# Designed miniproteins, single chains, continued (5): the designs that were tried, part 83

Each design is a single chain, and the fold is of that chain. pLDDT is the mean over its residues in the fold that is shown.

## One batch from the design tools (miniprotein)

Design m19065
Fold by ESMFold2-Fast:
Structure m19065 (fold): chain A 65 residues (1-65)
Amino acid sequence: SLELEYAEAMARMLASALGVDVEIERVDGKLKIVATVPSEEDAELLKKMLEEIGKNTGAEYEVRL
């Protein structure tokens, strides 16, 4: 769907901008974004950004340290 394509593009853009690793998985018409960050501060910021993407697109997210 266009929403999931947009979510994937936004997630990759954020990963590039923040210098963090992101893994994107598409299964059963759903999108899951997994990000690995070096600190809890980065995790908090990224969670807020991914939460907004998820609310707008239905994408799921997970942030790892």
Scores: mean pLDDT 78

Design m19066
Fold by ESMFold2-Fast:
Structure m19066 (fold): chain A 81 residues (1-81)
Amino acid sequence: SSEQTEQAVEYLVLGKIALAEGDYEKAIEYFEKAKELDPSLSGVAYYLIGEAYEKMGDYEKAKEYYKKAAELGNELAKEKL
């Protein structure tokens, strides 16, 4: 529903704020909630989870999530591979 999409977008915003604050685990939780509420946002959510792992120094997990995002058509994730 449009309300679920609105709530999912709010979780993406909260996740980006958590990334900026250095709270990478909280950011990942918000991005996971976003894609659960609206699976059409999975490509964007996987890309942002990849960025969170990259900022944590977990480059193997970052690459895994960038691959998942790229498979869903996320163009920014393709550039990370």
Scores: mean pLDDT 88

Design m19067
Fold by ESMFold2-Fast:
Structure m19067 (fold): chain A 68 residues (1-68)
Amino acid sequence: MGAKSEEEKEKIEKLAKAGYLQDNIEKVDKNMIRAAEIAIENEKELLKEGKVSEEQKKRIEERLKKYE
């Protein structure tokens, strides 16, 4: 088993706390991290374009705040 870098572990923890990834560092691979990053970018674009309801906007903003 290869150890993940501290930077990678921190990224995984942030994504997991925000609800974009499973909170199991050992099972998270680079493809899962990439998919989570794409999901974050998609949510940011939805907010910028105003294509979401007020309820969905609040949920997305809360997730992004947890990620930061």
Scores: mean pLDDT 74

Design m19068
Fold by ESMFold2-Fast:
Order: structure tokens, then sequence, then C-alpha cells
Structure m19068 (fold): chain A 66 residues (1-66)
């Protein structure tokens, strides 16, 4: 479901932010747009909360416009 996809992405992005998984591992588990957005925001120094908010929006937009 959409909510299960969002929850999985939140958990994986948090692990990526904390250095528990690599960007390569993140890309295998979430849509490319989500992984790339998380990486770019991380490189820009955005907070975990801001990155999670952007990731959730990206997932919802991908489902809305399919």
Amino acid sequence: SLEEEIEKARELVEKFYNGEITFEQLKKEVPTAVANNAYLLYKEGKSLEEIIEAVEKTIRDLHRYR
C-alpha cells in the first residue's frame, strides 16, 4: 500500500541519514526519484525531518500522477 511504501522509505532514509546504509543500498529499496532527492537534500545539509517530509511528498506525487 501507499502507507507501507512511505513507512519503508522513512525507515530507510533515516538509516541512510545516520550512516547505517549506503546510497547504493537505498537506491535498491526505494524509487530512483526518492533516493536521488534524499541524497541531494543530505548533501545540502538538510535535517532528517526535512528530508523525510520531501521523500513522503515525492512518493505521494508518484502515486497521484500514475
Scores: mean pLDDT 84

Design m19069
Fold by ESMFold2-Fast:
Structure m19069 (fold): chain A 68 residues (1-68)
Amino acid sequence: DEKIEKLKEKKLEEVLKKALEEGLATEEEVKKMRDIYNGKLDDLSEKEKEKFRKILNEAYEKIEEEKK
């Protein structure tokens, strides 16, 4: 679990950087997403959580395609 958590944090930073570089999120949104996934922000609507999940998924897919 702790190893997975550390891997998630490392991957999260990579994904957030990619989202910023691809214009999928602003610097402010990246900071907010980082705070959410680090457990510092629980006060979000389900719609906001879904929006951030979509941004992260899109950035993650772009990273995976580049590894091809």
Scores: mean pLDDT 70

Design m19070
Fold by ESMFold2-Fast:
Structure m19070 (fold): chain A 81 residues (1-81)
Amino acid sequence: MSLEELTERAVELAREAVEYERKAREALAAGDEEAAREYAEKALEKIAELGRLVEETRREHGEEAAERVVEAVEAAVEEAL
């Protein structure tokens, strides 16, 4: 996978994780503890997949490339908040 494709996927995973965390908070505020738990679990799954993708980037493209992917993810998370 190219560095560009890895970065794009990482940013998408980060945005999905933030969206699931938002849904978990909304469900909890509504008193739906079951839905809140399910959304929180999905957010954690996206975070785990993101972690694997960053490690793949480090393995295939090196440390500097992995750092750039992390920076792109951090920027996307700040924008989504």
Scores: mean pLDDT 85

Design m19071
Fold by ESMFold2-Fast:
Structure m19071 (fold): chain A 75 residues (1-75)
Amino acid sequence: SMEKIKEEAKKFLDEAVKEYQRLIEEGKSDFEITLFSNRALLKLREFAKKHNVSKEFFDKVAIELGKKINELRKK
């Protein structure tokens, strides 16, 4: 089951990055891109809370998502 949770988190991060890239390619505004990023992080946080598992594990994934999006954005 832990492998399933890790796979779910990895898929979520991968999907979020793909969507973020699509928004940039479509020329979406900074506001819309920021809104998406905040929504993605919130969703991941809710997922972590719901599963009530190692918060450190999920926090690392959330931090990685945020850092990756911010680095790609450079803003």
Scores: mean pLDDT 74

Design m19072
Fold by ESMFold2-Fast:
Structure m19072 (fold): chain A 58 residues (1-58)
Amino acid sequence: SEAEELARKLEKEGDDVTAVAVRIKFLRIVPGDAPSSAVQAVAADVEGYIAEAEKTFA
């Protein structure tokens, strides 16, 4: 998926915080730009990321 590829690229560069932000923002902002199937797949995955990010950013 596009969001996953972007996040993976950032993670590979060592930018984990931005990668998490990109996943969350991409999922929220791109309901019409990203394929519905890809958005749904990322949504299921991002729920775990949101939980961890909330613990870190809280």
Scores: mean pLDDT 55

Design m19073
Fold by ESMFold2-Fast:
Structure m19073 (fold): chain A 108 residues (1-108)
Amino acid sequence: SLERELKEKEEIEKGIEAIKKSEVEWLAKTFGIPEEVAREILNAPSIAEALKLLAEHRKFEPMSDEEIEEVGRKMGVSPSTLRKVIEEAGVPVSADALLAAYLAELVK
């Protein structure tokens, strides 16, 4: 039934929009940036670009090895992969910033 398929598509699209809205609100609140800037970060073409955009608005101290391991545990990503992403960004990043950039990539 075409109506059922269209309704399922609408529900999926509404779910994605709700997640994106929650991510925008979380980013804006967590980093004290405008929601417009948070949307630009969420729409960045890569995790490294998202981190660069965030670093333009916030100063971060470099993450410790323990913080990189903790972020990896929370996201199911190896610490080596996280270190490569941080190197590609070429800017200091916090655990919260790295989590935000990865969550943004997952909701695309």
Scores: mean pLDDT 72

Design m19074
Fold by ESMFold2-Fast:
Structure m19074 (fold): chain A 55 residues (1-55)
Amino acid sequence: MEEAKKKIEEIKKKFNEEVRKIASDPSLSYTEKLRRIAEVAEKYQKEIDKIKKEL
């Protein structure tokens, strides 16, 4: 139980770091930023859902 919570927090931390990098990248257009953030969000949400389903 505690192990699953720790894994979820690590995933959230990675998600936040990736979103910040994308949002602050001056070489990316607004559309490209939205697309990349959506893809990262989907990837990390899937990982979190997998952990929750294995509880």
Scores: mean pLDDT 79

Design m19075
Fold by ESMFold2-Fast:
Structure m19075 (fold): chain A 95 residues (1-95)
Amino acid sequence: SRLREEVARRVEELMEEMAELLTEEAKPIAEEGRRRTLELIREGRFAEARETLERTGQAAIVRSLAVDPSNIENVEKAAELVREAVELIEAAEAA
């Protein structure tokens, strides 16, 4: 589906940007979450993709902040990118 591929591409771009804002220890959590979320989007499983992204995004943010509390500006930006990606998935589910 053209819609699934477009949503997957945009979510991938947002999640790659998010990963750059995280500590090294949090990046594997974000990468696993991204991979799983993209697979679910391509399968048309948007509700599960959203839940997976929210859960793994939160875990990566919490891990990053626990390792480096001074990274708060970057984790706030990362949280905004996760919210934008979730909104894209919700819009695709409604379409």
Scores: mean pLDDT 87

Design m19076
Fold by ESMFold2-Fast:
Order: C-alpha cells, then structure tokens, then sequence
Structure m19076 (fold): chain A 70 residues (1-70)
C-alpha cells in the first residue's frame, strides 16, 4: 500500500541522512535528487518483496555515497 511505501521511504531517508551527517558527506543538488529517486524505488521494491531489485538499488546508493565522500 502507499502508506507502507511512505513509511519505508521515511525510514530509509532517516537512516541515510544519519549516515551522511556522521561521515560529513555533502551531496550536490543533482546527487540529492538522484538519491531521493533511488530511495523511492528502494521503498517500492521492499514493499513488493523484490529482493533482487532492492539489492541493485542499494548498490547504486552505495556507489553514489562513495563518490560523494571523495
């Protein structure tokens, strides 16, 4: 349901924001927009139980965060 997607999205956003703050990572506006899109897709994949898609999206988030921390 949409409410479940919103809850998971909010939980994922909070966890990632905490990671960014802890590691002093600064995102560009473009990177912030890409991250929001990836979090939305991740939340949808998790609600649908699509473990393979969730793993691929998590990999993309990790790549983005690693690039931003350089």
Amino acid sequence: SSSEIEKIRADEEKAIQAHLEKNNIKLSDKQQEELKKLIDELAKARVEGDREKAFKILSQINILLNEASR
Scores: mean pLDDT 82

Design m19077
Fold by ESMFold2-Fast:
Structure m19077 (fold): chain A 61 residues (1-61)
Amino acid sequence: MTDIDTLSAEELIAQARAVFDRVAEAIRADPRLSPEQKEAILRRLEEALRTAIENIRREAE
């Protein structure tokens, strides 16, 4: 069973993932970007998402 504070952290993580998915789709669909640029941007976004999730979980502890 999840406490309200833990539920809030889970919700923030879910929102962060949803935003990441939307941005990642926009990057993949952008015809102005080369495949190499898309890969580099997506890698940085994935790293940022990982850090954000870690920070959210740390706050919940």
Scores: mean pLDDT 77

Design m19078
Fold by ESMFold2-Fast:
Structure m19078 (fold): chain A 60 residues (1-60)
Amino acid sequence: SEEQREAIRLLQRRAGLPVDGVEDEETRKVIRLFQARYDLPIDGVADEETVAAIRRLRPA
């Protein structure tokens, strides 16, 4: 979804990765770190709960 891609781009920007909205291996590692930090299931997938949590973060 567009919301999922936007959330992925937000994480990529914060982590200094290419901002392409694609869930590559490096992006999945960043998603796992985010999930661990915010006490979400650590699966590396930008599911609805993970996307909602990311979208609560303001761009730096």
Scores: mean pLDDT 77

Design m19079
Fold by ESMFold2-Fast:
Structure m19079 (fold): chain A 96 residues (1-96)
Amino acid sequence: SVVDLLHELLRALELGDPQRIEELLRQIVTESSDEELREIYLALRQAAERGVPGALAALILFEQELEKLRPELLEKLRELAKTERVSEETVRRLLG
């Protein structure tokens, strides 16, 4: 599942495995729906704003991958993030 891939990404970031990070980011961006990518993006931004360890690094790398593969979606997500939020339950499900 996308949640499992995201948990593996967070683990790879903690371990500092660049090849695994790149593989997982590409897989998440290519295999996730636009709705799933929206939830992930908003959850990462909310976690980064709260100072959750690793969340800002994950957000930056996720934005870089979106810029490469889905630049129009990234622009839309950045605009949505000005007003939209996901629930704390969604943040915990995706990042917990």
Scores: mean pLDDT 89

Design m19080
Fold by ESMFold2-Fast:
Structure m19080 (fold): chain A 76 residues (1-76)
Amino acid sequence: MVETRELTLELSEATAAALLGKVIVVPGADSYNVLTGVAAEGRTLTLRVHTAPTREEALRIAEELARELGAELVVP
């Protein structure tokens, strides 16, 4: 099942700005997370997180979000 939540992180201003407008796929313990940098305010970065049970579903979601937002897709 895919779930969506938001997470707020305090980073350096440069790091927060660099992650804004990126869609990043990160493996979790038993799932995959798709992180989208949706807002940056100084050192504060707001990430939208989509959790998917498989890498294939996470990549599909990430590609769709990157296309819709005009964002850079990052897959390690």
Scores: mean pLDDT 78

Design m19081
Fold by ESMFold2-Fast:
Structure m19081 (fold): chain A 98 residues (1-98)
Amino acid sequence: MKPKPAVYRVDASGLTPEQLAAAARRIQEIMEKYGIETEVADADLDPERAQRIREESDAVLEVHLGGRTLVYGFRAKSKEDAIKAMEEVARVLEEAAA
């Protein structure tokens, strides 16, 4: 099977500030569980940094927030752990929006 790009996209534009705060706490727990180092850039305000994150990270999550896109890079001891953490974070955001 050809390797899939380690990039996932989530629309979080429908989340309230309270839902975002709750999601942020769960996301921090996931990051600690997998030993993730994360970097974030605003793709509209800092497109060069966002592109660097896409190229240099083990896994990437792009989060759309009502007129802005945040690019999160995930780094871990293994690429599999970075991908698992990114998928769990994406699920938290998708569940919060439901």
Scores: mean pLDDT 77

Design m19083
Fold by ESMFold2-Fast:
Structure m19083 (fold): chain A 57 residues (1-57)
Amino acid sequence: SAEARALVEEGERAAREGRWDEARALYQKAFDLANAAGDVALAMEVYEAAARANAAR
């Protein structure tokens, strides 16, 4: 969970800087970790952030 949160923060930073491909990769890792941990709220947050990054690509 802590690792997944760190990846979300890195993805958010990458997205803010326009590094969309890097942001997508970070969000993908965060989503996988959140799912493995059973953290559905975090998985939803990651999904929304990843969708935004994909849309801005």
Scores: mean pLDDT 79

Design m19084
Fold by ESMFold2-Fast:
Structure m19084 (fold): chain A 68 residues (1-68)
Amino acid sequence: SPYHIVRDAVIRYLSEEEKAELLALPEEEQRRRALDLYSLFTGRALSELSEEEKEAAYRGFLEGLAVG
């Protein structure tokens, strides 16, 4: 799922410093970063994503940032 893909990507590939920087970003910037990660790890274009997939990716991003 987009939630697990983005959550796992954040946990595995981002440093504690990078996570702290991302936590300081406004919600709109965090949402963009979550979608960029999902696109990067799946090869899917942003235009192919449903609103449900975008929301799941964002929730996974936030959960990944909270692990630490």
Scores: mean pLDDT 84

Design m19085
Fold by ESMFold2-Fast:
Structure m19085 (fold): chain A 70 residues (1-70)
Amino acid sequence: SKEEIVEEAKKIAEEAVEKVEELPEEERTKKLKEIQELWKEFLQLYNDGASEEELRKKKKELEKRLEEIV
């Protein structure tokens, strides 16, 4: 369901924020903004009634950003 995808994306965003907190201050600020912007884009798609496929694609972008932080 779309709601399940939203919950999964939220967990990914939260994990990314947690990992970013361990970075140096300058890098942390930049990476945090990137994650927040991507999460905002995801929520916008959800609120606009985007398809499950569109939401999954955006979730994949969040996953990629999380991997880049680690």
Scores: mean pLDDT 82

Design m19086
Fold by ESMFold2-Fast:
Structure m19086 (fold): chain A 58 residues (1-58)
Amino acid sequence: SGMAIAEEIRRLIERGLVDSEGVLTPEAAEELERRFGLDAAELLGQNATEFGVRQILT
């Protein structure tokens, strides 16, 4: 599951759904909530790469 979330985050970055500082946009947060049941409000303001790395760690 963590690898699937990290893979989706990579795709969101490729689609330009992170801001200039690499932070998850509301659109990216909503997509992660829809697909994986993550809380979109808690994802706002998080760095996409850092969040993705945490999902890979056991």
Scores: mean pLDDT 81

Design m19087
Fold by ESMFold2-Fast:
Structure m19087 (fold): chain A 66 residues (1-66)
Amino acid sequence: SLEEAEKYYEKGLEAMEKGDYDKAYEYFNKAEKLYLELYEKTGDREYLEKAIEVAVKVLEIAVKRV
């Protein structure tokens, strides 16, 4: 659900803020999958844009890990 996707995204941001990059990565991956599922089900481009936004956060974590 959208609520579930948003919840995982928020958990990812919280984990990232705490420097727990492994948990942030896990939560962002869950959020991305849920947004992509919503896009496939609805065709609403906004969900695709959210999935891309989450993917960018994953790349930010990867860069910080070096």
Scores: mean pLDDT 83

Design m19088
Fold by ESMFold2-Fast:
Structure m19088 (fold): chain A 60 residues (1-60)
Amino acid sequence: GPAAEEGRRGAAEASEERKQLAREIAEKLREIGDRVDRYLALLREGASREEAARAAGLKL
């Protein structure tokens, strides 16, 4: 049977936090994905890692 544990309320709150965090992470991952794609494209054109990272807006 379900044990009435105080920690279970913390698990429910963690579930809500996970949903909110997942949405924020998904949004940031889309932005990062675009930057990574640009970075890789520049590397394929012969740019240095530093130049490609700067042009793509990545901090390495």
Scores: mean pLDDT 71

Design m19089
Fold by ESMFold2-Fast:
Structure m19089 (fold): chain A 115 residues (1-115)
Amino acid sequence: NETKELVERLIEEASKEEPDFPAMLKEVKEFFKLSDEELEKVIEASRNAVLKYKIENPETSDKTLRQLFVATLVYVAGEVAGKPVSLSTLHEALKGAVSKSTLKKVVEEALKELK
């Protein structure tokens, strides 16, 4: 499953102290065939949702916030591209970093920001 492999690779990269975000964003853009404008909107919506989560949960580690951002980004990119990614696949790749209910809440907030 190409989507599962992408998700696992991106979340592993986000787990590093110095993740290559430009390379990760390029890979997401190419995989979902997003335009530059679509990618920008997906990044902004995902960033805003994760920042809101950070404000509500200030004890959350930077590593967990990066992983949550990338998981949210992939989900929202899939929705915009008409190539949906399952929450279960994203939750499994996060390996217990956040609960499935937390992931769902952040993703729903990001989708709301796209309006």
Scores: mean pLDDT 88

Design m19090
Fold by ESMFold2-Fast:
Structure m19090 (fold): chain A 75 residues (1-75)
Amino acid sequence: MSVEELRRRLEELLAEARRALEEGRLEEALRALEEAEKLIEELEKKGEDVSEYRREVLELEVEIGMREIERGVSK
């Protein structure tokens, strides 16, 4: 994929992860983040700056973790 295609797909996956997280679909959110991480690695391999994307992934991972803890406590 071109860099432009990778960035577009990455942004789509991050948006999908956020939407799934807000809807309580943690499995779908995690899947989207796993795919996003693969695209981030590919962009980094191509010499692109991925710092902002890595920060977004970290923020989403933290929020998913918090919601998983909440689900474990309150079901």
Scores: mean pLDDT 80

Design m19091
Fold by ESMFold2-Fast:
Structure m19091 (fold): chain A 75 residues (1-75)
Amino acid sequence: SFEEELRELADRYAAETDPAERERLLDEIVELARRNGVSPEELAALLGRHGHETPDPERAGRVHAAAAEIVARLR
């Protein structure tokens, strides 16, 4: 499902240490959202929920930061 793909990409982004690969993952998330007709607001809500469900605070923080960047790119 879209939500499962989004979660997998967000988890990969949160774990990734290479800046170039992080940028690629952000682009994949943006394109996934565009293909599925997901609004920036819906995407932010989905990523926000995933961040809240993430046990590690540092990874949760990165997911929330990614949400802001991705929403800006969709606008």
Scores: mean pLDDT 78

Design m19092
Fold by ESMFold2-Fast:
Structure m19092 (fold): chain A 73 residues (1-73)
Amino acid sequence: AEELLEEARRLEERAREYERKAEELRAKAEEMRKSGKASEEEIKKLLLEAEIEEGMAALLRGMAAFLRRKAAE
């Protein structure tokens, strides 16, 4: 049971790293948009990368929630 909770904590930690990277990518995209120096395509690419990182974080959080539920059973 404790092993499942520990694995869930590790997945949650990894999810936070992906979430942080997504925030940094979105911040860069917003800065590029405000500067007016970047193309719309470059901004869209950063936003797509942020979306991929957010998707990875969501997947890891879903796995952690599943493990926590199993540990509680």
Scores: mean pLDDT 86

Design m19093
Fold by ESMFold2-Fast:
Structure m19093 (fold): chain A 60 residues (1-60)
Amino acid sequence: SEKEKLEIIRDMFEIARDSNLIVAKRLEEKGLFDLAEKEKKSAEHVDKEIEKLDEEIKRL
């Protein structure tokens, strides 16, 4: 169903977000704060896509 497809896509985005946050933390530990901030912004972008998917799923 369409709902099941969107739920799978949502799970994929959660994995991508978590990956970006893990990389950001490692970069901060190395003192690479500018690169860490870029990864955090990428994670924020993915979070916005997850929010949009959640709203679409609620409408189904």
Scores: mean pLDDT 88

Design m19094
Fold by ESMFold2-Fast:
Structure m19094 (fold): chain A 98 residues (1-98)
Amino acid sequence: MKDIRELSDEEKLEAVKEILTKYFQRLKERTGIVKPGKYKVTPVDFRGIVGLPGELNPFRLEFQRIARELGYDVSTDENVEEMLRVIEKAGYVEVEVK
């Protein structure tokens, strides 16, 4: 697995985009709440998914599971906070749900 901290900011942002795209696709498949389209995930939206450092959060656990399936190690709070930092730097991440 790739440690997120070892990636460039551009690679971190791409990793976040891949993970969030699959995360929203699964929410669509499981709940029907997420409709097909393009969505801007802001830092506030991302914090809503992952919670605060050290929290036991089922959404964070699902996000981390999806990251592992895609070959990214986001098991640490530091790796999750690095993802938030690159989203803050970019302003948002665009995800496309099919």
Scores: mean pLDDT 83

Design m19095
Fold by ESMFold2-Fast:
Formats: structure tokens, C-alpha cells, sequence
Structure m19095 (fold): chain A 82 residues (1-82)
């Protein structure tokens, strides 16, 4: 299941980037762009969850840790909204 793990890791990074773009759009007052990235994040999160459920425990844990790192990065960007 190396391919599924690699796919999930790439999706996690893509979700992190989309979430950062969402925060940037909110800061710029671009509501339309913000909604586009919000939808992308939700779709990517669903795909990641589906892939994680199909992975062996050790590989699933690697994806979860990477996803948590991406979430932490988004949280740091979100602080700029204040």
C-alpha cells in the first residue's frame, strides 16, 4: 500500500496549501475565492480519510502525523486574521 500512503500524503499537503490560500482570501476580503478553497479543503479531507481507513496502522499513523502538521501550519496563518 505504498501508493495509497504516498497519495494520502500528497493530498494532506494539498489540503494544507488550500487551507492557507483560504485564510489569505479571507484576509483579502475575497469571499468568492475563500469559498472555492474551503470546498477544496473539505473534498481533500474526505479523500484523505478514505485512504487512511484503507492503510495499515503504521502507514495510517504517518499520514495522520503529516496531516496534523499541516493543520498546525493553517492555525498559525489563521492568527493573522486577528
Amino acid sequence: DEKLKEEALKLAEEAGRAAIEYVKALLAGDEEKAKEYEKKVEELEKKIRELVEKLPKEKAEEVIKHTQEQIARVAEEAKRLE
Scores: mean pLDDT 77

Design m19096
Fold by ESMFold2-Fast:
Structure m19096 (fold): chain A 85 residues (1-85)
Amino acid sequence: SELDEIVEWAKRAAEAEKLHPEIGQLYLEALRDYAKANYLEFQGKTEEAEKYRQRAEDLRAQGDAAWEKFLKDYIDELNKLLEEL
């Protein structure tokens, strides 16, 4: 459901913000746009709602990609440290 998706994105935003605020910001923007899509749909503006849902998904994907890159870079740094020990 849309509520489950909103809750999931809010959780991701909270997790990312603790370690990387810029990634958290992407998830928060996705959550905002998803909430806006729901409000527009409530008003009967289905076409506009769909555009905001697509934007929310794009922002979520950007957040996921940025988070994956952050973790990869972190693992690479740990591997270098282990090789020097």
Scores: mean pLDDT 79

Design m19098
Fold by ESMFold2-Fast:
Structure m19098 (fold): chain A 98 residues (1-98)
Amino acid sequence: SAEELLEEAERLLEEAEELIEEGRIEEALELLDEAIRLAVEAYKSEPENEEVRERVRELLERALELAKEALKKAPKELITRAIGLVLRAIGELIELSL
């Protein structure tokens, strides 16, 4: 269900925030990637549901903020991946607004 997908995405974002604080950037980027995917899947499952749309927007905005924080702390080998995740979160937010 959309609710289960949103709850899991929120849990992954909370875990990613802790990993970023610990400097575990590669693992944080993997969780952020999964959280964005789950949030988008929730929206696609119920595109006419305004409550789901608002929750997806909030989760994507949170993922964008965390991806930017991960980028600030990223070692050189992860910079391109972190930038890619920032751009993807922006792209999904733009599509959600159309």
Scores: mean pLDDT 89

Design m19099
Fold by ESMFold2-Fast:
Structure m19099 (fold): chain A 85 residues (1-85)
Amino acid sequence: SSSMERFKKGMVSYIETALAEAEALEAAGDLAGARRVLLHTAQMLYHEAKKENAPEELIERIKSLLSLSAAEARAALREIKDELT
């Protein structure tokens, strides 16, 4: 649907922005800031996916990001973004 297509494009853009921001923070030595960006991104994506009634599989994958390390969360966000593209 048009709503779901808009949601997917929004998720991709949001993830790309968050990954770039986290990478810039890591390059600047702000590891705590990078982790905060990734965690906040995962939380926001989870709530938005629930609100848009996204497929349960996608919701659970996003939820799992909250229990991952920063490096694992970054890799998982890249995979989710690539699958939505």
Scores: mean pLDDT 81

Design m19101
Fold by ESMFold2-Fast:
Structure m19101 (fold): chain A 90 residues (1-90)
Amino acid sequence: SMEREEFLKEASATYGLPLETVRKVLEFAESSSLEEIIEKIEELFEKKELRLAYLLASTAAYIYEKNNDYKSIEEIEKKMKEEMEKLFPK
């Protein structure tokens, strides 16, 4: 499994965000319920902060995967898809 420090460095590089920002997002995800994470993703999409929304979704997925909680990962993926479809409606 990926170590916490390795995840922070990879996420920082992937999203082009400071390591301190990634750490704050990880701390938020670790201290929040699935419902609170989903609500924050929705808020970030409404504010057009897409990079932070993707970082939060990826961070939550990392936490849930470590706990073999694939159902919570599916709920986050569903929310991300719904928010993306709102930005690019048919």
Scores: mean pLDDT 86

